# Ledger of designs, part 31: designed miniproteins, single chains, continued (3)

Each design is a single chain, and the fold is of that chain. pLDDT is the mean over its residues in the fold that is shown.

## One batch from the design tools (miniprotein)

Design m9052
Fold by ESMFold2-Fast:
Structure m9052 (fold): chain A 76 residues (1-76)
Amino acid sequence: AEETVEQLIEAMKKAVENAKKSTPEQSRALANAARALYELIEHLADQLPPEKRQRFVEEARKLYEEATKIAEEKLS
């Protein structure tokens, strides 16, 4: 579970980097992908100790918010 959550966080980091370089339409798709990964991380992290769960969920939330902000700024 922990290794899977770490891999999903790395996928979110790549989505954020790709969103910065993407067209507005592509950045929307990447922000939607980041949201789906965040929701999956929240679900899987429920199986982890509370201290690890909080750390992973907070990191994933920040990445999801960053991807969303990039998409919103490009669509303005």
Scores: mean pLDDT 82

Design m9053
Fold by ESMFold2-Fast:
Structure m9053 (fold): chain A 60 residues (1-60)
Amino acid sequence: MTANELIARGVALILRGIGVQVQGGIDNGDLLNPSAEAQAEGDRLIARGRELLAQGDAAK
């Protein structure tokens, strides 16, 4: 993948992770407190996105 592709994918994964946590909060009945499952899934996606961003940045 090109550096720009890695960066774009990284950003997309981070945004998806945030979306999972927000939706988890809605589903749990408290927008500020997502379920442990939604929090863990969101954190995992954000971490993967950050890894791709670092790889893309290093490739420039």
Scores: mean pLDDT 78

Design m9054
Fold by ESMFold2-Fast:
Structure m9054 (fold): chain A 67 residues (1-67)
Amino acid sequence: HMEDDKAYEKAISKVNELYDKGEITEEQKEEILKRLENFRKNVAGKLSVEQLEIGADNIIKKVIEEK
């Protein structure tokens, strides 16, 4: 779905912005992107765009909290 792809791209843009601002490390960026790709593959077409955005935000938050 084009809208699912848009939610995923928005999440990637947010991760890139956090990295560019120095708020996350290279390792955290790679881990977030890996988890986002796996999430997208496992739930794409099964969840709403809103649920995808919430799931993506939770992945980002979890990796940052792990330090």
Scores: mean pLDDT 76

Design m9055
Fold by ESMFold2-Fast:
Formats: C-alpha cells, sequence, structure tokens
Structure m9055 (fold): chain A 74 residues (1-74)
C-alpha cells in the first residue's frame, strides 16, 4: 500500500499543521501530542484515514465528531 501523501516535518507544530491541512481536519479538533519531527506517511480512504510515524499508527474516521485512535505497531 502506497501512502496518499508523505510529509517531512521539522517540529511537532509543523506536523500538526501539515496533517490538519492534508486530512482536512478543523483547526479546533484535538490532535495527539505524540507527533514528532521526521517522516509522516498518510493513507486515505473514502471514510477513514491513517497516519504512520515511526512505530505509531493514528487512525481517524470522517464522522460528525472527528475522532482519533492511537495504535502502536511493533
Amino acid sequence: VEPTAVLEVESREEALKKLRDELGIPPTAAMPSVLKPGKIEVYRTEDSWSVRHGDLELVGRETPDFSLEVVVRV
């Protein structure tokens, strides 16, 4: 599976902004504090998205109340 987008970020703040822009997340929606500098891979489908960042996988669904689930991959 190829990522829909690959983001190179230098700070957590940049990661948050680029992810919000890429996923269309409102600026008021909560985002996890686990985002770090480095490579972020974004995978998007019709009704969901996932993000891989090192050993972390973040999954969200496009619902009226945007929700986020954090999954650690080994």
Scores: mean pLDDT 63

Design m9056
Fold by ESMFold2-Fast:
Structure m9056 (fold): chain A 67 residues (1-67)
Amino acid sequence: SHMEEFKKYLLEKLGFDEETAENIILSLKDFGVTSKEDLEKFYKRIDKVVENGRAHVAELRAARAAA
């Protein structure tokens, strides 16, 4: 699976934790990124996708702490 391969990349090469990697994958799915071709388009902007995923996890953690 292209999503599983990308998740493995996030975990093993970029050193993300499981929660952050999963939230990045969910964000990509929400944007309709499910094919290899779509993933290749995002690969060119992988750093930005990673930063967005980190920000989203931080927002979710902050919201849970505030609730």
Scores: mean pLDDT 71

Design m9057
Fold by ESMFold2-Fast:
Structure m9057 (fold): chain A 79 residues (1-79)
Amino acid sequence: AIAEQKAALLALLDETARAGALSAEQQARIEPAAREFEALDPSDPAVQEAEREIQRHIADILEAGMEEAERERIEELIE
């Protein structure tokens, strides 16, 4: 589960960066958080708390700059 969550979040970040939805500044802020998340040991009980905090931090950064780009992406995916 945690490994799948890591892969999904990292894939979302890569897609978002590729689409140009993130500024260079936002991308620079997200990269450390993504690396921290990637480095987490899923067997550690403290990981769930740290994972939640990191996920929230990434989500806050994405939401701050992506509302318009996310809407365009959703429209592009609608048949």
Scores: mean pLDDT 60

Design m9058
Fold by ESMFold2-Fast:
Structure m9058 (fold): chain A 81 residues (1-81)
Amino acid sequence: SAEEEIAAIEAEFAARARELLLSITDPAAQNEMKRVVHEWLSRVDAVKADTSLSDAEKVARVRAIADEALARMEEIHARAA
């Protein structure tokens, strides 16, 4: 189901985001990563709540949002390492 696919994307994102956050000690970089996570949560919740989107569109948008957020977190990590 779309709910199961979205939950899997959310779980994979959460695991990788946690790994990246725990791998750095710079408080400024950690705070920047936390903002990316907060923005991701808000964007995903908006997609899940949007009754105008099909199940396939919801999965595709959540995947795109997760990919964008992870790329931003990896960029922050690279600058902090």
Scores: mean pLDDT 88

Design m9059
Fold by ESMFold2-Fast:
Structure m9059 (fold): chain A 85 residues (1-85)
Amino acid sequence: SKELLEELKKELEEAAELYLAGASEEEIYERLKKKIKEVAEKYKVSLETVLTEALIALSELDIPEEVKEKLEELVAKAVSDLEKE
């Protein structure tokens, strides 16, 4: 949904800002994992749907490509880890 995409865009932009400010990958991972779980429950969508929407959100953000790749990696890891629970 548009609301899910907008919420993910905001969280990913904030995660990018934290990463560029020197936050650890572990800190960014834990924030993203918590948010992914929250939005999946809030919007009643699958974790696969959240992953797809997060990748679309990242493609629309004006952030460095290296930061996008790192956030894609962390989002994919978070989704994979949540699916094992």
Scores: mean pLDDT 86

Design m9060
Fold by ESMFold2-Fast:
Structure m9060 (fold): chain A 79 residues (1-79)
Amino acid sequence: SSEEGFEKLLKYLLETSNNPELVEEIRELRKEKEDPKKQIRAQILLELAKEGVKDKEEIEKLLKERSAELEKLMPEHTL
């Protein structure tokens, strides 16, 4: 089950990254499975958490950059 696997990954990241706010944002975004923008945001935040990015300002910057790149390659209406 993808949902169980994802929750286990979030728990692991919570324990290893010391960024509970980021983990909670990812979890909240994943609840809206029908919104492709929120799924993209969740995926980017998950990768940033894995990379150990902790600064909110840097997270927001990288999130905007990576979201813009992905939307260029895959327009929102086709995701």
Scores: mean pLDDT 69

Design m9061
Fold by ESMFold2-Fast:
Structure m9061 (fold): chain A 66 residues (1-66)
Amino acid sequence: SMEELEERIVELVRQGKVVEAAKLMLDAGLTYEEAKELIDRLVKEGKISEAQATALKTAIVLLQRE
């Protein structure tokens, strides 16, 4: 479910496993726009920091430029 996906992303990001979190989002079939909306919501809900959100967005962009 989306809730389980969100919980796992938050856990990974808080552990500093940002690349693993980015891969999980992409493997779940999220577009960059959908991933960005989810990340921004997690910041708004206080589940991750702005710095963690920036790192996660950067990792997604870099993974997609292959």
Scores: mean pLDDT 86

Design m9062
Fold by ESMFold2-Fast:
Structure m9062 (fold): chain A 87 residues (1-87)
Amino acid sequence: AIDKALELAKKAIELAKKEGNKLGVKAAEALIKAAKALKEGKVFEAEVNLGIAEIHLALGRRLGELSEETEKALLEAIDALRAALAA
């Protein structure tokens, strides 16, 4: 579960970087940090970084700066990380 979340977050950062989308990159970077923290058993740090990712995603959506592909990749990574946190 955690490795799947990390894989999806890495895919999201590649898409955001190709698009030059700074908010998407920040969201994906926070998801990578969250997945790594969770892998180390640092649940609180994982939750904080997940929250940071969700804020950047929400801002990118409201500003119309995210492509559908980058938004979908970020949402898939968030869902995988939430599933890993709930397990």
Scores: mean pLDDT 83

Design m9063
Fold by ESMFold2-Fast:
Structure m9063 (fold): chain A 63 residues (1-63)
Amino acid sequence: SLQEQAKQLSEQALQGFFQGQYSTVKELSQALQLPEKDTEALLDAAVEGGQGAATDYIYQLLS
């Protein structure tokens, strides 16, 4: 489902970024194949509302 896809993408993004696998928004955007603007908004959502907020953001992008 789109919700499962959004959850997997948000988990990959947060683990990769906060564990230092990706050091910049540009590197993360390339890994996720998302625009830099959307990648930055995703990270902002995660900081403000945690993984659930990040998942919701990606779900809105995919739906």
Scores: mean pLDDT 77

Design m9064
Fold by ESMFold2-Fast:
Structure m9064 (fold): chain A 90 residues (1-90)
Amino acid sequence: DDALLAEGEKAVKDAEELVDEGLRRLEEAARQGREAALRAGEEFSRRMTEQGKNLIALAKQSSQSQKILDALGRVLGRASAGAGRVHLAL
């Protein structure tokens, strides 16, 4: 279970890095125009969905599932807020 918790913490860190990189790419694409921003947003959404599935799978196998799910909620909140700011800038 400690190993699963460590994997969950790494997956959360990877998801946070994915959000930071995805939002940076989305902002860069927005400067190129709406179509580029939409494509970058679709890629970001796909990658976030894959990482979310991984975190949920790890949570199902851990006695500390709530900690992992709470972290996932925070990561998704950051992604949603950041994407919303970029959308309003278009």
Scores: mean pLDDT 73

Design m9065
Fold by ESMFold2-Fast:
Structure m9065 (fold): chain A 91 residues (1-91)
Amino acid sequence: MSEEEIKELAYEHLLGLVEFAYENRDNAEVVKTILDALQALRDAATNPLEKEALELALKAVEAAIAGDMEKARELAEKAAELLAKAYTEES
């Protein structure tokens, strides 16, 4: 799988997560579940690029919950770029 294919897949999934967080931003249980899951993934990551990507994904979800979908999409794209680099350079 190419870096571009991984980036596209990661962005597709992160965009879906960001949109889901935005739609459910008034549901405290859903918001907590998403943030807890991303924090757990970030804390478990050992690759520095993957950690940075997951931190950007957390910020993207936080922006979506705050109603800033433009910022959320920008952060999700940056997270996807770093995830693609992490998985192609160590593979």
Scores: mean pLDDT 83

Design m9066
Fold by ESMFold2-Fast:
Structure m9066 (fold): chain A 80 residues (1-80)
Amino acid sequence: HMLLSKEEARARIDELEKRYQEIVDKLKEKNPESAELVKKQFDEMVEEARKAIDEGKLEEAQSLIDRMELGVKQLEEYLK
């Protein structure tokens, strides 16, 4: 595993934010309560990841991004 640069990490978070917004919108149609929880948890992870990037904690940022990406893939699969 290669550590992401700050620029690469920020770009990945921006892409994940777009994908999560689509997920939250779809989830609201099926289960509004779950949508609110997913949005809150995702917003917290994004904030934590961006803070880690700003502080130069690239290992922590990469771990958080990987976890967010896994979550996106699982939710996208569930919402098919």
Scores: mean pLDDT 81

Design m9067
Fold by ESMFold2-Fast:
Structure m9067 (fold): chain A 81 residues (1-81)
Amino acid sequence: MKLRVTGAGSGGTAVVDGSLSLGEARDKAGESGGSMAGGNVLISDAETGEPLGAAGGGVFNQIGDLTVEEAARAGRELALK
């Protein structure tokens, strides 16, 4: 699955495979010339633009070892509850 990762607060944007680590996806978004504000990242479907999840601050520290796909799934489960 291809996911769009966007840094919060004028951060960059990157389209990545869901198997990529959340940290690597965040770094790729930063490479597009944006600033990575406070570690916040928005994850959305690259094809539809549907928001799938977000990670930031202390939450990023807890899920940083997860893939983008796993992090998005966790965020979506919380939103649907």
Scores: mean pLDDT 59

Design m9068
Fold by ESMFold2-Fast:
Structure m9068 (fold): chain A 100 residues (1-100)
Amino acid sequence: SEELELVERGVEGRFGALDEDGDGVVSLAELRRYYTEELGLSEAEADARVARADELSGGSGVLDREQFLELLIEELEELGAQGNEEAERLARLLRELKAS
């Protein structure tokens, strides 16, 4: 699917940009900086998202691509539930990508 390929590229680009040291994982510190510096979230909002990321990591303090993808899907599903139709569509496409 061309749409799935474009979405996969977007996820890979974002994951790679956050993976500052190129070790194939994204740290909770890298995610916190992204939420506060790039997305302009409050510290409280960033802390809540980082806490969920820590749960998805199983306490390792780092997310691999699959764990990062699940975090992104959950965030987009929440936005979709708030009426963001594009976020809802992207969440469905990312679930298809994860199932592949």
Scores: mean pLDDT 77

Design m9069
Fold by ESMFold2-Fast:
Structure m9069 (fold): chain A 67 residues (1-67)
Amino acid sequence: GGLMDEAEEAVEELRKNPSEENAKKAANAGYALGQLGYSEKAREIAEELEKFGFKEEAKKAYEGADL
């Protein structure tokens, strides 16, 4: 468990089914990781979101890391 495992799961679900719900889950996890100082992981999540076209969700993940 923990936030890192939750983020991993959210990204895997996004890759399987790129839906708005899965994008929001990934963005929320990325934001939280960024706020905790895991800026590289938050960036990776944001880039994955951008790859699937979820620009607003990607922006949220970047903002968590002050990127």
Scores: mean pLDDT 85

Design m9070
Fold by ESMFold2-Fast:
Structure m9070 (fold): chain A 71 residues (1-71)
Amino acid sequence: ADAAAVREAATAGGRAAAEGDAAKFSEYMQKVLDAGGATEAQVKAGTDAAAKGDASRANLYAAGMAGLGGA
């Protein structure tokens, strides 16, 4: 996996989740999946949380993928 691309996309996803932008979060999580940085199940869990308006939980998944939150 391209670790730098994964970290960049996951970090951008976390910002989108914090702003309540579920659509943008989903786009960045798809980039993480495409770069091999997450499983489909992890991406689904994060995007489902963002869609429900749970920014904290969505950001936790994004931080875990980026290696920032220790998930």
Scores: mean pLDDT 71

Design m9071
Fold by ESMFold2-Fast:
Structure m9071 (fold): chain A 88 residues (1-88)
Amino acid sequence: SVEEVLEKLKKILEELDKAAELNKVIAEYEDKLQELAQETGNEDLAYKYIQELREYKKELLKQGLSLEEAIAKLKEKGEELLEELKKQ
């Protein structure tokens, strides 16, 4: 039915929007991690944390979370990784 097609399209658009918004969060934390690595000399660890954050984004996209919840979780992970990098 038309209703089923529209609901499926809405879901696809929501998933694409979620991916785009999460990619903005990733870019923010990649910049912060790279800047901190230049200050501390821990570039290898920063690269590892950037990869970990990217993998976490992929995991969040597979979950039925709202955009707000997914962004909040990704930001929490980003902040956690920044604090861990500072301790090294």
Scores: mean pLDDT 84

Design m9072
Fold by ESMFold2-Fast:
Structure m9072 (fold): chain A 89 residues (1-89)
Amino acid sequence: VVLEGDPNGSGEVVDVEGKAFVISSSHGVLLRLIEDAKKRGLTHLIASSDVPKSIVPEGVDLYTVKREDLNKVVNGDTVLIKNGRLHKG
């Protein structure tokens, strides 16, 4: 069962204020999203705290969040990013 507003099933690549973000709570999906996002000028990666740093490309900023906060970012709530609630991992 997929919960409404839950990004855990697929993840996605989004463009927020001219910056490319990869948002995912699944490691397997995250790797593919990073490859796609590179074509879009990936600058920032937003993922759950259990993501392995080895899959993050050089020059990309990693921000780690709790799963609940990740859902808020996907739903268009950029307050977590803009207010510094996301920390560079």
Scores: mean pLDDT 51

Design m9073
Fold by ESMFold2-Fast:
Structure m9073 (fold): chain A 86 residues (1-86)
Amino acid sequence: DKLLEKLKYLKENNDEETFKKKAILLLYSEMTGKSEEETLKLSKDPLKLSEELIKNKENTKKALAAAAEFLGLDPEEVIEALEKAL
């Protein structure tokens, strides 16, 4: 719910490219359970990022479900979109 509201806010207050960048960072932040700043640092180390996603499976499921609902996609399509953005 809060994640869905944040995604709507980003979409309404940013251009499409800026929205995509901020949305990706927000989704990874929710999945890792870390701040956006810490998640941005993790994005520079794909192996550590993957370990944090595995460690936080429940947060990852919740974030993917919220993103899927917001985008009108299934969770597998959201995963593919995130992987393509990396």
Scores: mean pLDDT 73

Design m9074
Fold by ESMFold2-Fast:
Structure m9074 (fold): chain A 79 residues (1-79)
Amino acid sequence: SHMEEEKKRKAELSIKIANMDEKDRLTELAKRIVEESDNEKSRQYAKKALEAIEEGDLATARKYLNQALIEDHKAKLKG
């Protein structure tokens, strides 16, 4: 089913991200949230994370990405 295909794709992407260096992992995760998340707050935090990555501030990028994941997860639990 379409749901099984999406679940498999997300699992494969998560494994791929785990095997990158920190900057690449954070960049891929942020881009995925911007493209796939239906939650505006999650997308806004992911965009802020990308800006922090470009500035070389990985600590701030991690903070914004954690917030983006929390907002995305909350939206999925309600929907």
Scores: mean pLDDT 78

Design m9075
Fold by ESMFold2-Fast:
Structure m9075 (fold): chain A 85 residues (1-85)
Amino acid sequence: SISDLLQKLTDAIENRDWLGALEYLRELLKLQAEQSTNPKHKKSYEELVEYVDRVIEEMRKNPEKSEQLFLETIGDVLLRRYLSM
């Protein structure tokens, strides 16, 4: 459920598991895309999933950048989500 994913995301952030946090964020965005009845919102969530996938790949290549990449990514996702809702 969305609530379960939000709890897992929060727990990952508290544990400074930045990779895990983005993986849970990805699943949350994917679920939002699947549940969206508005085609523009659905496309926006799908594009955010692709963006997060690219950041996850960068984190795997450069683990030392994980915290910075997470903070930049969450800021971008929240801003785009806020502007789309």
Scores: mean pLDDT 84

Design m9076
Fold by ESMFold2-Fast:
Structure m9076 (fold): chain A 85 residues (1-85)
Amino acid sequence: STVDQLELTLRERLETLRTQDPQLASLIDKTIEELPNYREDLPPENFQTILEETIKKLENGEDVADVLVDLDVRVALENIKKALA
């Protein structure tokens, strides 16, 4: 599926970034570990959009730490919205 391809693409990018900047390894490892939880908790369309936006930001050379923190915050907000519905 498109979601499977995007998740694999994000994982591959994160693994590459981990080798390029070892100081980010802990944050990257946490993000990779959390991806299955994000996929389970979010509607597929929301997860797809978040993956696409995250990949685009990383491709554009945005700060990796900022991008991964924003990803975690975005998922937390979607989970809060789901709980309030």
Scores: mean pLDDT 84

Design m9077
Fold by ESMFold2-Fast:
Structure m9077 (fold): chain A 57 residues (1-57)
Amino acid sequence: TAEEDVVNEAIKVLKETGNASEAIDIVRAYLESQGKPVKEIHEELVRLIKVIIAEVQ
């Protein structure tokens, strides 16, 4: 799915660069493109960041 592709891209960026801000920006851009409200973007961003960190570890 598009969400799986975005998460995998964020994981790759984090592994290759160690830049958490860039990985976060990739996920944020995807959520913004889906037209979600700012509150939902924040909540989903926190949830997905936890998933990404668990996968990188």
Scores: mean pLDDT 80

Design m9078
Fold by ESMFold2-Fast:
Structure m9078 (fold): chain A 80 residues (1-80)
Amino acid sequence: DIDQPAPCDPHESESISQALTTLSTLLNDPSLTPEQKVAAIVKFVTKYPCVFNSNAIYRLILEALAGSSITTDYLKSLVK
């Protein structure tokens, strides 16, 4: 069972949007290794666990993990 994390605070939306933009730029950098990209995703979701309640952000994380051995269930376990 995966307990659903709390919804994102509206007052944090700008900080989350900035962090998400930075993460998207990093994930689209072809010079970075898959390991470095995964580490960046882990850091982002551990800082903002509420992002798993956002369908748009959750989908972006799924796309970033496509082709990796790491699952969203594993990432959710790291924030609990």
Scores: mean pLDDT 64

Design m9079
Fold by ESMFold2-Fast:
Structure m9079 (fold): chain A 81 residues (1-81)
Amino acid sequence: IEVAEEDPFVKEVKKLVPDSATVFSLKDIPGLEGVKAVAAVTDDSVTIYISEEDRDKAEELKKIVRTLVPSSMKVEVKVIP
C-alpha cells in the first residue's frame, strides 16, 4: 500500500462518512489503474466511492473489495458527481 497522496477525492469522501470511518485511496487496483476510488470502512460496512467518470468500473471495484473483506460485511459502491 502506497503512502497517502492527500487525494482531493479522499477529502470529499470524508465529508460523507462519520469521523469514526477509516478512509483511504485505492491506487493499487489491477486493471483499474486510472480509476479514482476511495474506500470508507465503518463498523459494519465498506463503501467504495468513485467519480462519475468511472461509474462503469463500479462492479469491478465491488468484486475486488468483496474478496478483501468478510462475506458478512456489507460492500457497496457509490458515485460522487
Scores: mean pLDDT 70

Design m9080
Fold by ESMFold2-Fast:
Structure m9080 (fold): chain A 96 residues (1-96)
Amino acid sequence: DIDALIARLEKEISNPVLAGIMKALLINLDSLGWDPSFLEKLTDMAINNESLSKIADFILDYLYSQAKTEEQREAIEKALPKRKKAVENLEKLINK
């Protein structure tokens, strides 16, 4: 239920800019949710912002519930254990 997740984000995130970004991500989940770069960014957000870790987990759980294939579910499960590697990859893209 996307509307329920959006309402929860607006309630739990006191920063309106972050709430707006998360809302935009939820609205675009159908086209973005299975993109490896999007999953990598969600993982990075959960690492680098402790206050967003629960929200990132809820979005990943939502994507898992919307998964039509085992391959899509495995992509989400694969993103979580790659947290450390996702940070390293992001640093390489930003710093170099």
Scores: mean pLDDT 58

Design m9081
Fold by ESMFold2-Fast:
Structure m9081 (fold): chain A 113 residues (1-113)
Amino acid sequence: SHATLEEKKKKLIEELEKLAEELKVYEVTEKIKELIENIKDDEEFEKLLEALLRGQAAGYKAHVVEGKSNVEAVEVAKEELLRKMKELGLDEELIEKLKELYDAIIEKLREEE
């Protein structure tokens, strides 16, 4: 990929800002944005992307392939994301804030079911 680290960060932050607006989870997403901006090297950022993609793939499989509810799919995505982040040795504060974000998403989805 010819995208710079700063361009990759900007795209991830833009997706987080869209999610924050849709779900009204502003405080936790602002902290996550700060933590992403503090990532200094491509290797650490690629580890974060791997963990996020693993979580998304697990959630997609749970919902689309296995027929689980939206809530259960996000719970599966969260568990795989956090497991992979810990395995890859990502920052503990970033792990905790992403856990809080997914918990907020799960709570919002339960209110809509």
Scores: mean pLDDT 85

Design m9082
Fold by ESMFold2-Fast:
Structure m9082 (fold): chain A 102 residues (1-102)
Amino acid sequence: MVTHRIRAVVRGADPVGAVIAALEAAGAKITAIEREGDTTRVEATLGDTEIRAVLTRTSATEAELELTLTGSAAGVERALQTILPAIAAAVDSLEVTRLESE
């Protein structure tokens, strides 16, 4: 089992909604959405990969994204290669600031 953590800044007219829509478009099954103030937590699955997305809205058009993918090495790589392009297509800009593997 491996864990990939990605930190990014997403910009657009609705960055939080766009990321959620992008996860669904990528084929992820959303299992939970929790909202508290400016923070939205999303739990999803894609195959054997568990996805956690934490979105903190910093303005009307900007959010910080922390994306955690946990699963098999092959499953996490496949999920990452599907999800990141889907998010990039759904938002005006996606700036990856950090990528960590455990």
Scores: mean pLDDT 86

Design m9083
Fold by ESMFold2-Fast:
Structure m9083 (fold): chain A 83 residues (1-83)
Amino acid sequence: MQANKQKMQRIANQIMKDTKNVSSVNFDQFNDKMQDRATDIVIIRSQLTPDKQKSLNILTSMGNVMKKQGRDDGKKKIDAVIS
């Protein structure tokens, strides 16, 4: 479980680097727990980073993936941050 949290942190950092292309990092292939954890990490980083635009682009892409998958709770959580 500890290794899993480290992996999610690393994935979130990679997503942050890829700014617009969350779908290309197979975010849609993550299980719900991994998607939620990656989303939480990006949200936390968006609040600590002066460059909000990159984080907002990533969160928007993640939210669109979750909406497409029928994960409305995850999409709503992201929308609450980016609105």
Scores: mean pLDDT 66

Design m9084
Fold by ESMFold2-Fast:
Structure m9084 (fold): chain A 92 residues (1-92)
Amino acid sequence: SAAARAERKRNAEIIVYSALTAVYAYQRLGLSKEEAMKIAMEEAKKLLEGHTLSPQERKEIKEWLRWLSTAASPEQVALANEAMEKVEKMLG
């Protein structure tokens, strides 16, 4: 149904954005993996509480997904996967 598709899209958006937040905090802000994960979970909680991503943030998600698939280290991919798993547990 359209409602089920919208829910899956929203959940995927929360999962992906949280993973990218963790990688960004770790790689670009120089934070520890623990601190990066904490920030990612706090952002996931805000999205679950009704915050909506802007069109610009959605565009950035697409660029970061391309980066993860083409240029990210195994360690950065592992951090992204850990963040995604934690957010998926928050959704279920």
Scores: mean pLDDT 78

Design m9085
Fold by ESMFold2-Fast:
Structure m9085 (fold): chain A 66 residues (1-66)
Amino acid sequence: MNVSEEEFDREVREALVLIAASIAKLANKDKTPEQQRADVEAAVRRVGEKLGLSEEETQRILDEIL
């Protein structure tokens, strides 16, 4: 299987961002759909930055979720 150390680290960081996005969506269930989307997007961007994801990686995750 073609799982490099770099690939594994990237997959783990992406998985953590996806989990954070899911939690943010659930935590904001009582807000409007537009506000939920904005909060999820903000959470994904902030968590991605903390985990050292590039803007390209963060945008790819956002495109997948939204």
Scores: mean pLDDT 74

Design m9086
Fold by ESMFold2-Fast:
Structure m9086 (fold): chain A 58 residues (1-58)
Amino acid sequence: EAAAERAAHVRSGRQLRANPDAVEKAIDEAVKAENLTPEQREAMRRVVDILVAEADAA
């Protein structure tokens, strides 16, 4: 269960690293869908960076 979730997160991070343009699109779409503030948009970008770094470490 937890191992499957970790594997999915690592896979997502690797996909994000391989497709940086898709990352920008995903953040932009999330900002529109959730009506996020500029600060929340920056926080989402930071989370993506963490996932990419996690994939690098795994």
Scores: mean pLDDT 69

